# Designed miniproteins, single chains, continued (2): the designs that were tried, part 83

Each design is a single chain, and the fold is of that chain. pLDDT is the mean over its residues in the fold that is shown.

## One batch from the design tools (miniprotein)

Design m7071
Fold by ESMFold2-Fast:
Structure m7071 (fold): chain A 93 residues (1-93)
Amino acid sequence: SNLDSVIADIQKAINNGDYQNALDLLKSALSTIKDPNDQKSILNTTVDELISKGDYQSALEAVKITLSTVTDKDVILNAIGLQLRVIGLQLDQ
C-alpha cells in the first residue's frame, strides 16, 4: 500500500542517519495521506524510530511538523501526547 511504502522510506532514511530527509518525507506524507489513522501510524513510527536513535530533537520536530499540517483532532491529541513523551525522555538524559 502507499502507507506501507511511505513508512518504509521514512524508516530507511532514519536508519541511514538522514533525519532531515525523514522529516521531509513525513511532511510530504501528511500532506497527501489524509486518513487520520494512517497519519497517526506515520507519526508514531517516525517518532518511535527517532527516539530509538536517541535523536529527541528530530522527534520533537516530527511532532511540530504534524501539528502544523494536520487538522484532525484525534491526530492532534496523539501528536501532543507524543510531544509530552519525548520531553519526558529528554529530561531523563
Scores: mean pLDDT 90

Design m7072
Fold by ESMFold2-Fast:
Structure m7072 (fold): chain A 63 residues (1-63)
Amino acid sequence: MVGEIMRAVKDYTATHVEELSLKKGDIVVVLEEIGDHYVVVKSLKTGEIGIVPKSVLEKIGEE
């Protein structure tokens, strides 16, 4: 996952100050994995870095 470009599959609202809010279709780069459920990503839309659940992301470009 680290270094992968991924897309948000749904809207996500940050509930913690270290989290990043995403809109469905937003493109991010995975910077770090945190346990089984979370990743640190950089939004290509805003340039912001934050934590999001893995469940709101899909890998791009393998379809």
Scores: mean pLDDT 78

Design m7073
Fold by ESMFold2-Fast:
Structure m7073 (fold): chain A 76 residues (1-76)
Amino acid sequence: MDPALERLSPEVRQAVEEALTAIAEEGQRENWSALDVARRAKEVLEEFLKQSTDPEDQEALREAIRRVEEIAAALA
């Protein structure tokens, strides 16, 4: 788990973890590249950020998005 996600409220963290797990499982079934999985994870994190009203959750989600962008850049 990304340390940034550990700072999320428990309910938001569970929803994010479930969404990221679903993306990883879908990627395995559809033979997505690691880069495709990272891009999809970023899209989902951005949607959680868009729906968030808690400043602490927003900051944690922005940090997680930055980390996913760094991973995607390293894979490109």
Scores: mean pLDDT 79

Design m7074
Fold by ESMFold2-Fast:
Structure m7074 (fold): chain A 84 residues (1-84)
Amino acid sequence: DLRKELEEALKEAEEQGNLNRAIGLRNTLNNDNPAEHALGWGVLGAERGLSPEEVRERVAALYGPEYGEIAGTVNEILLNREKG
């Protein structure tokens, strides 16, 4: 459940005082748009140490390969920069 995992990540971000991450996660949760959910999965996956391949596969299974590619790309960028 993508929404549940984003909700759990939001709670962790709030507990850690990471305001920027919390804002991003809230924006994703407030949108019923597959692209926004893909972006959220990309961010969450990077934070949880998931590979871009794993994130791409999971999101593609839910929304299709187009959205999986978006999520995987976001995850890869964040892993390469650690946080941005």
Scores: mean pLDDT 72

Design m7075
Fold by ESMFold2-Fast:
Structure m7075 (fold): chain A 106 residues (1-106)
Amino acid sequence: DIEKLLRLAVAISLIETPEEVKPLESLSIEELEELIKKDPNNAAAYYKLGVLYLNQGNLEKAIEYFEKAIELDPNYAQAYLYLAYVYLQMENYEKAKEYLEKAAEL
């Protein structure tokens, strides 16, 4: 299990921004929150909010936004990888493994 978790940490560091998220790269949290008020089905915007909250160390908000991204797009492999990483940071190894396995199925 430690081997898989170490590989996950490396995989997270190598994640490229998905193409649909690239137009959102320069947006702040506040701008993304306004965007999702106008377009609540924008999975890419929720994913980017998750990344930004994770960068702030707000793990709870990161989980909320990544879960919303996969609710809107169940094939969002990068969101599953980040959920696995967040749960790893919370020392919830069972959830981290669950989301890593879901990402691998995509």
Scores: mean pLDDT 80

Design m7076
Fold by ESMFold2-Fast:
Structure m7076 (fold): chain A 101 residues (1-101)
Amino acid sequence: MSKTLSAKVDVPVSTVGLAWYRQAPGEPRQRVAAIAAGDPSAVAYDPRVQGRATISVDEAKNTAYLHLTDLQGEDSATYSLVRITEEGEELVGTETLTVAP
């Protein structure tokens, strides 16, 4: 099973850093994937999802994506996209992912 999470960005995606975070019940908020501002090749992934996750952007749709493959029960969480600027992190959108047992 695989899933693509998406969120529209309120500023041009090429101008900001973007990061996907997860928050599961009883767990701390954790960054799962990030893209650096101005360099879409500069991506970083949490070791727990490395090899299973792909972060990407579509400039024409001004949308950021997180594609997750080989879904595990532990991937069930609320996922949040934040934009990163000199002012700090600002929430762009959230999606809840539920993986069936």
Scores: mean pLDDT 80

Design m7077
Fold by ESMFold2-Fast:
Structure m7077 (fold): chain A 67 residues (1-67)
Amino acid sequence: MEFLVKFEGVSAEEAAKLLNKATGVKSAEAIEETNSVKVTLEEGMTKEDVEIIAENLGLKVESIEEL
C-alpha cells in the first residue's frame, strides 16, 4: 500500500531518511517539489499505521493521501 504524506517542521528528504529505517516501511521517497514523501508499507498495513510510525519517529503528520 502506498501513501503520500506531508510532515510539519521537517524536510521531505529528512522525513524519508527516518521512515526508510522504520520497521514496516518498504520504501520512502522524498518528493521535494511538493515537500511530501511517498511511503510504501508492507502488505496489510493501513493509513493508521503510517500515523503510528511517524509518531514513533517524532514526525508530525500534516496530511496523508492513499495512492
Scores: mean pLDDT 82

Design m7078
Fold by ESMFold2-Fast:
Structure m7078 (fold): chain A 99 residues (1-99)
Amino acid sequence: SSAEAQIEQARKQAREYADQMIEVVRERDPELTKDMEKARELIEQALESKDPGEAKEYLAKANELIDEVARRASPETASEVKRLGNQALSAAARAIELK
């Protein structure tokens, strides 16, 4: 259905933006890669959660880690991580709300 297609598209976008976020960190500030991988894991847990409240808690934790990484990163990395992170979190939130 169109609703199922919209959910799958939002889930795909969330994962793609999260992967781009990790790639940016891996290339520019590799020391922060593990923290970004944890943020991606939290986004994945939110997407796979059957409980919307639990999913929102995972996204909140992911947002906190993304913000922490941005504070520790170089200015160029920080701006890209925040942009991609916001896109990943927004797509994930949309996928959760559409369920």
Scores: mean pLDDT 87

Design m7079
Fold by ESMFold2-Fast:
Structure m7079 (fold): chain A 63 residues (1-63)
Amino acid sequence: MLENIKKAIETAVKDGLPVAAVGDDPEILEETRKLAEEYAKKHGLEPRVLDPATSRAGAAALA
């Protein structure tokens, strides 16, 4: 995974923003989730990761 993507995920986790990958690639979604969980644990926070179904519904509601 690119370093800029990892940094963006860590920043979102620290700021309490939800983290979700755009698209239907399960590998990218899984990597995003794992990184968000790892960074949340590192910073003593709870990960805000949306599962694919919840992410799509939530994004539509927020848009």
Scores: mean pLDDT 60

Design m7080
Fold by ESMFold2-Fast:
Structure m7080 (fold): chain A 71 residues (1-71)
Amino acid sequence: SIEEEIERNATDEESKELARRAYRLYKEGASEEEVRELLEELLEAREKKHGSMPEEVKQERIDEIVEEWMK
């Protein structure tokens, strides 16, 4: 399930909470824009733990997650 994928891909509690919130908003009918904003925060939180990520890579990752959830 998507929820299991969130648990597997999140690296810490902060990342898990942000990912859960983004998916919850998506399930509750939030706009793609709102979901993308939370995913951006998630990736920023990961950068604090794992080092800087290029903006291009960050946007590609957000696009992948959104496309996966929209299926």
Scores: mean pLDDT 72

Design m7081
Fold by ESMFold2-Fast:
Structure m7081 (fold): chain A 73 residues (1-73)
Amino acid sequence: KKEEAKKKLLKAIGKVLDAIGDIIEAEMKLEKAKKAGDEEAVKKAEEELKKAEEELKKAKEELKKAEEELKKA
């Protein structure tokens, strides 16, 4: 079961990295929209950022669970 726990941990780490990438992309879109003065684009980028932040929160919860499973294995 330790090998299964390691696989879960690696997968959870990958999800965290993906979510961080999504946040960076959303932040760049938000900054570009603010510089352009496009109020609609700003709101859209803010919504994308919120979604990416929620994904990161879920990924961090999965990472914590994977770490706990590895400790038990």
Scores: mean pLDDT 82

Design m7083
Fold by ESMFold2-Fast:
Structure m7083 (fold): chain A 59 residues (1-59)
Amino acid sequence: DAEELRRQAERDIEVGKELLAQGDRVGAMVAFAEARRLAEEAGDEELKREAEKLYQEAR
């Protein structure tokens, strides 16, 4: 279900942002990478691009 994949990607983005705020860059990168994969499977190009930008920021 694309809608469930999109919701999971959004949740992983929120988790990644929380990890970044705590200084856990590696954990944030893992969360954003998973969010990108889920967004791609859901066909949500905007959400995928958001996750990609956040991944680069965590680097």
Scores: mean pLDDT 88

Design m7084
Fold by ESMFold2-Fast:
Structure m7084 (fold): chain A 71 residues (1-71)
Amino acid sequence: MKEVTARVRAGEDQRVATASVEVPPDLKEVRIFPVNAEGLRAAAVTKDGNTLTLGLVSDRPAEVEAVAKAE
């Protein structure tokens, strides 16, 4: 099974942060894990073709990790 990890951090002056990673077309699951949830208001993953975009919205510094698994 192949695994792809994306991580994104919002700093003190950031309210929105995004990161994009290439993923296989036959993606099986995506899970979001908070690394620093103190300022975290929302986190979401969007898939468009072979691109997975992890985004977060925060009112303080926050960090999240997305783990995507393919066959």
Scores: mean pLDDT 79

Design m7085
Fold by ESMFold2-Fast:
Structure m7085 (fold): chain A 87 residues (1-87)
Amino acid sequence: MEYLEEGKKLFTEGKLDEAVEAFRKAIEENPDLAEAYLLLGHVLAVMDKYDEAIEAFKKAIELAPPDSPIYKTAQEELKRIEEVKKK
């Protein structure tokens, strides 16, 4: 079952809670899937769940190769969310 792709579709359709569940299932099937944590962080940030989004982005950074697009995107998003929380 392709929960990662299901989550992307649900997020595009604005079904945020369903997208979160799909990405959590993707993580359950593959706990090392950095992309699932990145996408989970994106959905949580859209939902204003900043603390949960920060944890998801940190996990994506931990799991992704240092020079990968996932690593760079997660690092940029983490910085953005932390700045928003300070304001």
Scores: mean pLDDT 83

Design m7086
Fold by ESMFold2-Fast:
Structure m7086 (fold): chain A 54 residues (1-54)
Amino acid sequence: GPLDEEGIERVGRSIADGGGGKKEAEAALRHAGQGTPENIERVSRIAEEVKKKR
């Protein structure tokens, strides 16, 4: 289905758990066919926020 806000949070958390950032978010989203600049920015932001809240 389309990548909604919950989907963006799930992917962002998964990227953070793997120690990834924007590059890993871009690769994962492109593989899923969801590699828009907006989706990459949102997922990258969530990953950084998750990392900061250790």
Scores: mean pLDDT 77

Design m7087
Fold by ESMFold2-Fast:
Structure m7087 (fold): chain A 120 residues (1-120)
Amino acid sequence: NPLEILKQMIENVPEEHIKSILDTAEKALETGKTEVNPLTGEEFRADDTAVELAEKIVRSLAKFDKSISQEQLDLILEAIRNRDADGRGILRLIASEANRLGRLTLANLLLREVLRLENA
């Protein structure tokens, strides 16, 4: 279950790394500039879609979770790309973490995509 794998990753990754990743995404959206995360090297762009942002965040988290296999990461990324019920759950979970940590622009962008997909 891709959503359960992501929940485990969020529990396993130190909060300072989660904050760093989500802060880089938030800054790119707020400033309109490309922001590079100093821990992962992942580039976040203001024109990234909700799907692209979620993929970049999940890949970044996977770098800090030794328990996650490439096959498990691929399942999460596939769910995000397919925009199915699991993919929507992943977007909601990332949005919830962003909201909890005060990254409101990112949280709102991800939640708007969830609402768009649910009403399609």
Scores: mean pLDDT 89

Design m7088
Fold by ESMFold2-Fast:
Structure m7088 (fold): chain A 120 residues (1-120)
Amino acid sequence: SHMDREKLKNAIVKALKSKGFSEEEAEELANQIMIQLDFLEVDIPKLIEELRSASEEELRELAEKAVENLLNSVPPSELEGLELFAYLLTKALFPDLTEKTEEKVEELAETLKIISEELK
């Protein structure tokens, strides 16, 4: 729904701003993520529920997998739900990602946690 899309978009914007992006940059990146989720026909209400209910451990595992998927050039069309969302967020945060580091995984996990908490 429009309300669910707006809620998710606002959570993404807040998380990106907390990572040092400007308001304009955060809104543009969030819009790009939302467009991709719509194009790939992601169930937004289900995605919000899964993000909201995820534990810190689950979000860390999701972050690690998302970084690996991006480095392995996995096409977005092969991913679904939470994995696809985390993948798109990773691409937005680290457009020039060349290697998996603990710092990048932790930064992504923290970003996902902020989104999860904002959706509660």
Scores: mean pLDDT 88

Design m7089
Fold by ESMFold2-Fast:
Structure m7089 (fold): chain A 64 residues (1-64)
Amino acid sequence: GMTFFGEPTGELQERLERAEEEMRRALERLREATEISEIARAIGEALRAIGEQIDVSLEAGRLA
């Protein structure tokens, strides 16, 4: 299951959905990147989105 501790609040659910969308967009940019600087930026955006998903998971665990 996707829930390790209780169910997320509506706010946490929205944050998770937003982070998933941001990761999807970052991966799309990475697929189209041809220059090292563009690749680095896309990777940075993907890592930021992953960090947000981790933060949401930790906050959900804190609320459980």
Scores: mean pLDDT 72

Design m7090
Fold by ESMFold2-Fast:
Structure m7090 (fold): chain A 83 residues (1-83)
Amino acid sequence: MTAEVRFTPETLEQDLQRFLEALRRNSTVVVHVEKVSPETDRRMLQLAEDAARVEGYIVTSRDEETGKLTFEASELAKERRAR
């Protein structure tokens, strides 16, 4: 199943923890970044992308206007984990 996580500047630490939990339990995770400012929005998006990359997830969809990113577990990462 697809999990959805929201990132806000005030709860970013808690949101990141929830995001990491969602990555562990789901093959697809959607992140919604709250639009606050271009600089803050970019920082939150970059943090999500960096965390996902470390866990072997790839960005399959980007919508910068709405702050929506879709992450999917790569087949290579799944195979590597199963070996």
Scores: mean pLDDT 75

Design m7091
Fold by ESMFold2-Fast:
Structure m7091 (fold): chain A 58 residues (1-58)
Amino acid sequence: GAAADLLALAELAAEDAKEAGADADLFLTQLKEALEEAGYTAALIDEALKLASSVLSK
């Protein structure tokens, strides 16, 4: 569903950011802002940020 698709895209974006050597804090801030602007719920944004943070921390 849409939530699962969002989480998969967030994971892929985080993997791409990690490979590019992007700043993790900046990436997470920009991801949060983009998802808020797109109108996603706080719960979905929190899950996406946790997933992205997990990818970036490895």
Scores: mean pLDDT 83

Design m7092
Fold by ESMFold2-Fast:
Structure m7092 (fold): chain A 70 residues (1-70)
Amino acid sequence: SELEEKVVRDFRAPARTLLEKGYSLEEVKARLRAAMERIIEAENVPESLKPGLLEAVDRAVEEVYRELTA
């Protein structure tokens, strides 16, 4: 989905910053998922879209983690 791909793009830079500072994969995922949940609430995003958006955040973190550990 276009919205999920936008979330992946937008969360790459903050994910990189936190991972480079030495936070663990799980800590970064938890922090950025919490940020996404705040955005979902603030923008009144339908509840049915929430699981896909949180998965997109996890995907962004995992992709950046793979790039940094390659």
Scores: mean pLDDT 88

Design m7093
Fold by ESMFold2-Fast:
Structure m7093 (fold): chain A 68 residues (1-68)
Amino acid sequence: SLEELRKEIEELVKQAEESTDPEEVEKLVRRLVELAKEAIELSQDEELEHELMGIVIRVQEKLDELKA
């Protein structure tokens, strides 16, 4: 369900925020992108799409900083 998917996304975001390991964050980003795409396809909600894309961008930004 969208609710379960959103819950999993929130947990992955929390793990990514707490991690300082670029390899771990990269795996979390890959999973987060997968789940975000699924949620966007299921919801057809432009506001949710914007929110989820923003989350993905923020976690990717952290990964880029850790690799720098």
Scores: mean pLDDT 82

Design m7094
Fold by ESMFold2-Fast:
Structure m7094 (fold): chain A 62 residues (1-62)
Amino acid sequence: SAELEAKRAAARLAVENAVRDYGLDPADPRVQAAYEAALASVETAADLAAAMERAVGIVREV
């Protein structure tokens, strides 16, 4: 759906920004795993803001 696609795009951007802001290596397997987990969490998020917050939270656990 268009809404799910928008949530995924927003979560992807939020994760990319968090990776950059935290000085993480995008090639690190832990960062890649966090990226996958963040995108998976988006499907259960109530809205765009919740999806972005969840995604960034997952990256912070790296």
Scores: mean pLDDT 74

Design m7095
Fold by ESMFold2-Fast:
Structure m7095 (fold): chain A 83 residues (1-83)
Amino acid sequence: GAMAVVEVRHREPAPLVRDQTLTTQSSAPGVVSETLEVHSHPDHVEYRATFVTPDDPAAVAEAIARYKEGFSGETEVRVTRVA
């Protein structure tokens, strides 16, 4: 298939929160699904987002840009193509 899995990780300093997994329906054109995971650590919180998009560089870049829109600081991105 012509799909890509995009994983974005973001870390922020924060008080302790509980670990959570939240699956949301994406409103972005061409994004099929979105899952957000929140992982608590003693001195920071890690956000992990997973998107499924068309295997198109522009669509992948747009999904990443939309996720980053609300964040500052360090972000790690991984893209896996689905054959």
Scores: mean pLDDT 66

Design m7096
Fold by ESMFold2-Fast:
Structure m7096 (fold): chain A 98 residues (1-98)
Amino acid sequence: MKIGIIHGPGLGKREAEKIKEELKDNEVFEVELTEPSGTVTRAESEAFLDAQLQAAVDALKEAGVDKVITVGNKRFAERMKAAAEAAGLPTEIRAIET
């Protein structure tokens, strides 16, 4: 099946590598979210994240993925899941320990 993975850097990226090994017989589409460069306000950081989530979801929808796995701490993974589900993509959370 076609599976999308959305994660951040660091621990999220490491967990996504484990998930890709588990899914090696599937077609995997990975999207890494990045932090904004330089000094930004909280509002600018939130807008930057929302723009990246929208772009990631749009790309995965165009790729025709059957489901999305969001990788991160509970709050971040739930935010990513909300964006993916709003686009009509079935989504599951792979929570990493805080």
Scores: mean pLDDT 79

Design m7097
Fold by ESMFold2-Fast:
Structure m7097 (fold): chain A 70 residues (1-70)
Amino acid sequence: MAKEIAERLRKLAEESDDPVTRMLLRQAAELAEKGRLDDARTALRNGAIFYRDQGDEESARLLEEAAELV
């Protein structure tokens, strides 16, 4: 259910020490609560690509894992 996905995304946000990654996960949770699952997944995937390009593999992996939950 969309609410359960959103709750899991918010828990992942609490695991990240990066404020931008936490904000992206919380925004994806809000999109998921609205039933906009494709938008949430796209935002998380785009975030993962951005962090990989910056060399932040930990944030990239967390965002990819979050996208799999959606």
Scores: mean pLDDT 81

Design m7098
Fold by ESMFold2-Fast:
Structure m7098 (fold): chain A 68 residues (1-68)
Amino acid sequence: SAMEQEQVERGAEMLLDLLRSNNETDPARAEEVIAGAARMLLSLGVPEAVVEAFVRTARALIEAWLAA
């Protein structure tokens, strides 16, 4: 749904903001943080499709930031 997509985008932006505030520019560490967030969401019962969308969105945002 549009609301789920909005929440995914907001969550991904918050994760990017966390990495930026900690000046975390190591791609390997960024992937660890994304993986950790995904595991937490799955453990909370968030549907797999929503978690997959979150991972894709977060990865795209973080890769774009790291490439800048």
Scores: mean pLDDT 83

Design m7099
Fold by ESMFold2-Fast:
Structure m7099 (fold): chain A 97 residues (1-97)
Amino acid sequence: MEEELEKAKQLLYEAHRAFSEGRYDEAVKLFEEALKLMPKDSPLYVEALIQLGLAYLAMGRYDEAIKAFEEALKHAKDDPVLQKVIEAMLERARAAK
């Protein structure tokens, strides 16, 4: 619904702000809330999963970061440029373990 998408965009804005301020636990919660309100075939859904993975990486939570990036990759099947970016993030998360 349009109202759910507007709420999701607001949550993404708040999540990005929390992330930029180093409030990674809050950013994770906000990204997870936004993901619940977005269609899984939305480009914003993939973007939110990538940002969630980056927040987990920043916290040293590599297993959760890997899961988020793997989920993002499943939903980016029609975007080869985005797939390469996500694959690079996955390799970074695996190397950091």
Scores: mean pLDDT 83

Design m7100
Fold by ESMFold2-Fast:
Structure m7100 (fold): chain A 100 residues (1-100)
Amino acid sequence: MEELKEEIRELLEKTRELVEETIRIAKEVLSKEVSKETMLRAIGILLRAIGLLYEVELLEERLKKAKTKEELEKLLEEAKRLLEEAEELLEEAKELLEEA
């Protein structure tokens, strides 16, 4: 139980770090003189990053209220999914920065 909560917290912290890096990269792209298409893609990445931060915050609140092993196992799977989405979004942001 406590080990599962710690694992979930570590995954959420890592997800937050990746999302913050994605936001930094998207802002860097927006600071350059880029095409309207590149600018809109950077804005899209930024908006998706904000959405992921919101999902992390919701999972943190659910984690505080979780009392059963089944609830924690479901939260763990959702935390793993968020991490994967954050990793994919960061790679998309890095590719866009290389194009800019």
Scores: mean pLDDT 87

Design m7101
Fold by ESMFold2-Fast:
Structure m7101 (fold): chain A 60 residues (1-60)
Amino acid sequence: SELEELKKELEELVKKAEEVLPRAVAGAIRQEVEYVLKNEPTIEAVKKMLENVKKALEKY
């Protein structure tokens, strides 16, 4: 499904963030992503999280 593909893309981006960003920043991103996936696993919420992680990666 589209949601499953987006979740996979989000996990790949979070892993990249964990490799390149400071530990505190990457940890905060991971926690926010886990919270969204647990409490609001919608296409819109996952797309918003993808944008947020991409913006964080662009800043570092």
Scores: mean pLDDT 84

Design m7102
Fold by ESMFold2-Fast:
Parts: C-alpha cells; sequence; structure tokens
Structure m7102 (fold): chain A 78 residues (1-78)
C-alpha cells in the first residue's frame, strides 16, 4: 500500500537523520558529508511526495528535523 511505502521511506529518512545527529555530536562530520546526508533525506522526501501527495505532514516533519540539525551543525562549527 502507499501508506506502507511512505512509512518505510519515512523510517529510512529518520534513520539517516539520527545518524546525522550522532555524527554532529561526535564532531566527525565535514560540510560535504553533511550535504550528502541531507541530500539523501531530500531524495526520500521527494519519493514520499511521488507515492502519496497527501503525506505533506510527513514531509514537513522530516524537513523541520533536517533544519534543526543544520542549526545544530552550524552552532558546533562556530
Amino acid sequence: SAAAEVAALRAEAEALLAELEARIRAGTLSDQQFQELVNRVGALMRRIAEIDPSAAADIAALAARAEQLLGQFLRRQA
């Protein structure tokens, strides 16, 4: 079902965001590695939108978390 596919893609995106957060905390993340992980999350968000355009709330939640992590990354770099 579309809902099951969206749930699987959301879980994958959330796992990538968790990895991103852990690597920011560890200080093991370059600017390019940060961009690569965020780009992978963006690709998953686009795939969710293609499967179920009504999943706007799922996409918004992933985008909000990615923005939060960008803020954390930039603060750690300062």
Scores: mean pLDDT 85

Design m7103
Fold by ESMFold2-Fast:
Structure m7103 (fold): chain A 74 residues (1-74)
Amino acid sequence: MAEELRRRVEELWARARAAADAGDYATAAALVREAGRAAAEYLRALGAPEEVVEAARAHAEALAAKLEALAAAA
């Protein structure tokens, strides 16, 4: 159900923010990737165009890469 997918996305983003707040950027990056996958499933369940689904995945991967760079710098 789309509502269960939405809750999963919200939970994963909340966990990613908590990890980043704690300075655990490596865990935050992993959670952002998981959130991106869940968001893609949610958008597809809503009937979003494939371009929107791919954009959401690409955005999550870009954010995860930035968080990994922060982990390497810390």
Scores: mean pLDDT 84

Design m7104
Fold by ESMFold2-Fast:
Structure m7104 (fold): chain A 62 residues (1-62)
Amino acid sequence: MKGIYEAVEDFEALTPEELSFKKGDILEVLGDDPSNPEYVLAKSLKTGKVGLVPKSFLRKIG
């Protein structure tokens, strides 16, 4: 799932490995999480922070 994605829903991180974001935030997906097929590693272009995010909350835009 590498590429540029837009958040379609708000997400609040429950662990330090996860990344919080708001609907409309733009994220760069860096790769899949090999431990959990429902998550990807992404960087927030708004904050520069990197963390695990649920891929179902993202829509590819680039």
Scores: mean pLDDT 81

Design m7105
Fold by ESMFold2-Fast:
Structure m7105 (fold): chain A 67 residues (1-67)
Amino acid sequence: EEFERDVLYALGLIAAAVGDGETALKISEELVKRGYKDEAIDVLELAARNLTGEERQKAEEALKKYR
């Protein structure tokens, strides 16, 4: 369980950091589904900072939904 969280969280942060909004959003949704809400919020916050346009808006909307 924790290995699964750690892997998804790391992948989500990497995707957000390199501007892969599609992957970052998909991983954050998977984290929420698995009960890792705090990790999903961290990924979405990083994504919102690094993304632009529609992908940034999706990240901001997801943050609003999960908070």
Scores: mean pLDDT 81

Design m7106
Fold by ESMFold2-Fast:
Structure m7106 (fold): chain A 55 residues (1-55)
Amino acid sequence: SEEQREQILKNAEFAEKAFTDAANQAISDGNVEQAQQILENGKKVAEELRKEAEA
C-alpha cells in the first residue's frame, strides 16, 4: 500500500541519518576504519529498503 511505501522510505531516511551519526562519532574517536564500515553498512541497508519500497 501507499502507507507501507511511505513508511519504508522514512525508515531508509532514518537509517541513513543513524549510520551517518554513528560514523561521525567513530571519526571523532579516531576510529576511521570503523567509520568506513558503518557507512558501507548504512548504504546497503538504505538501498535494500528503497528496493523494497519500489517492488
Scores: mean pLDDT 83

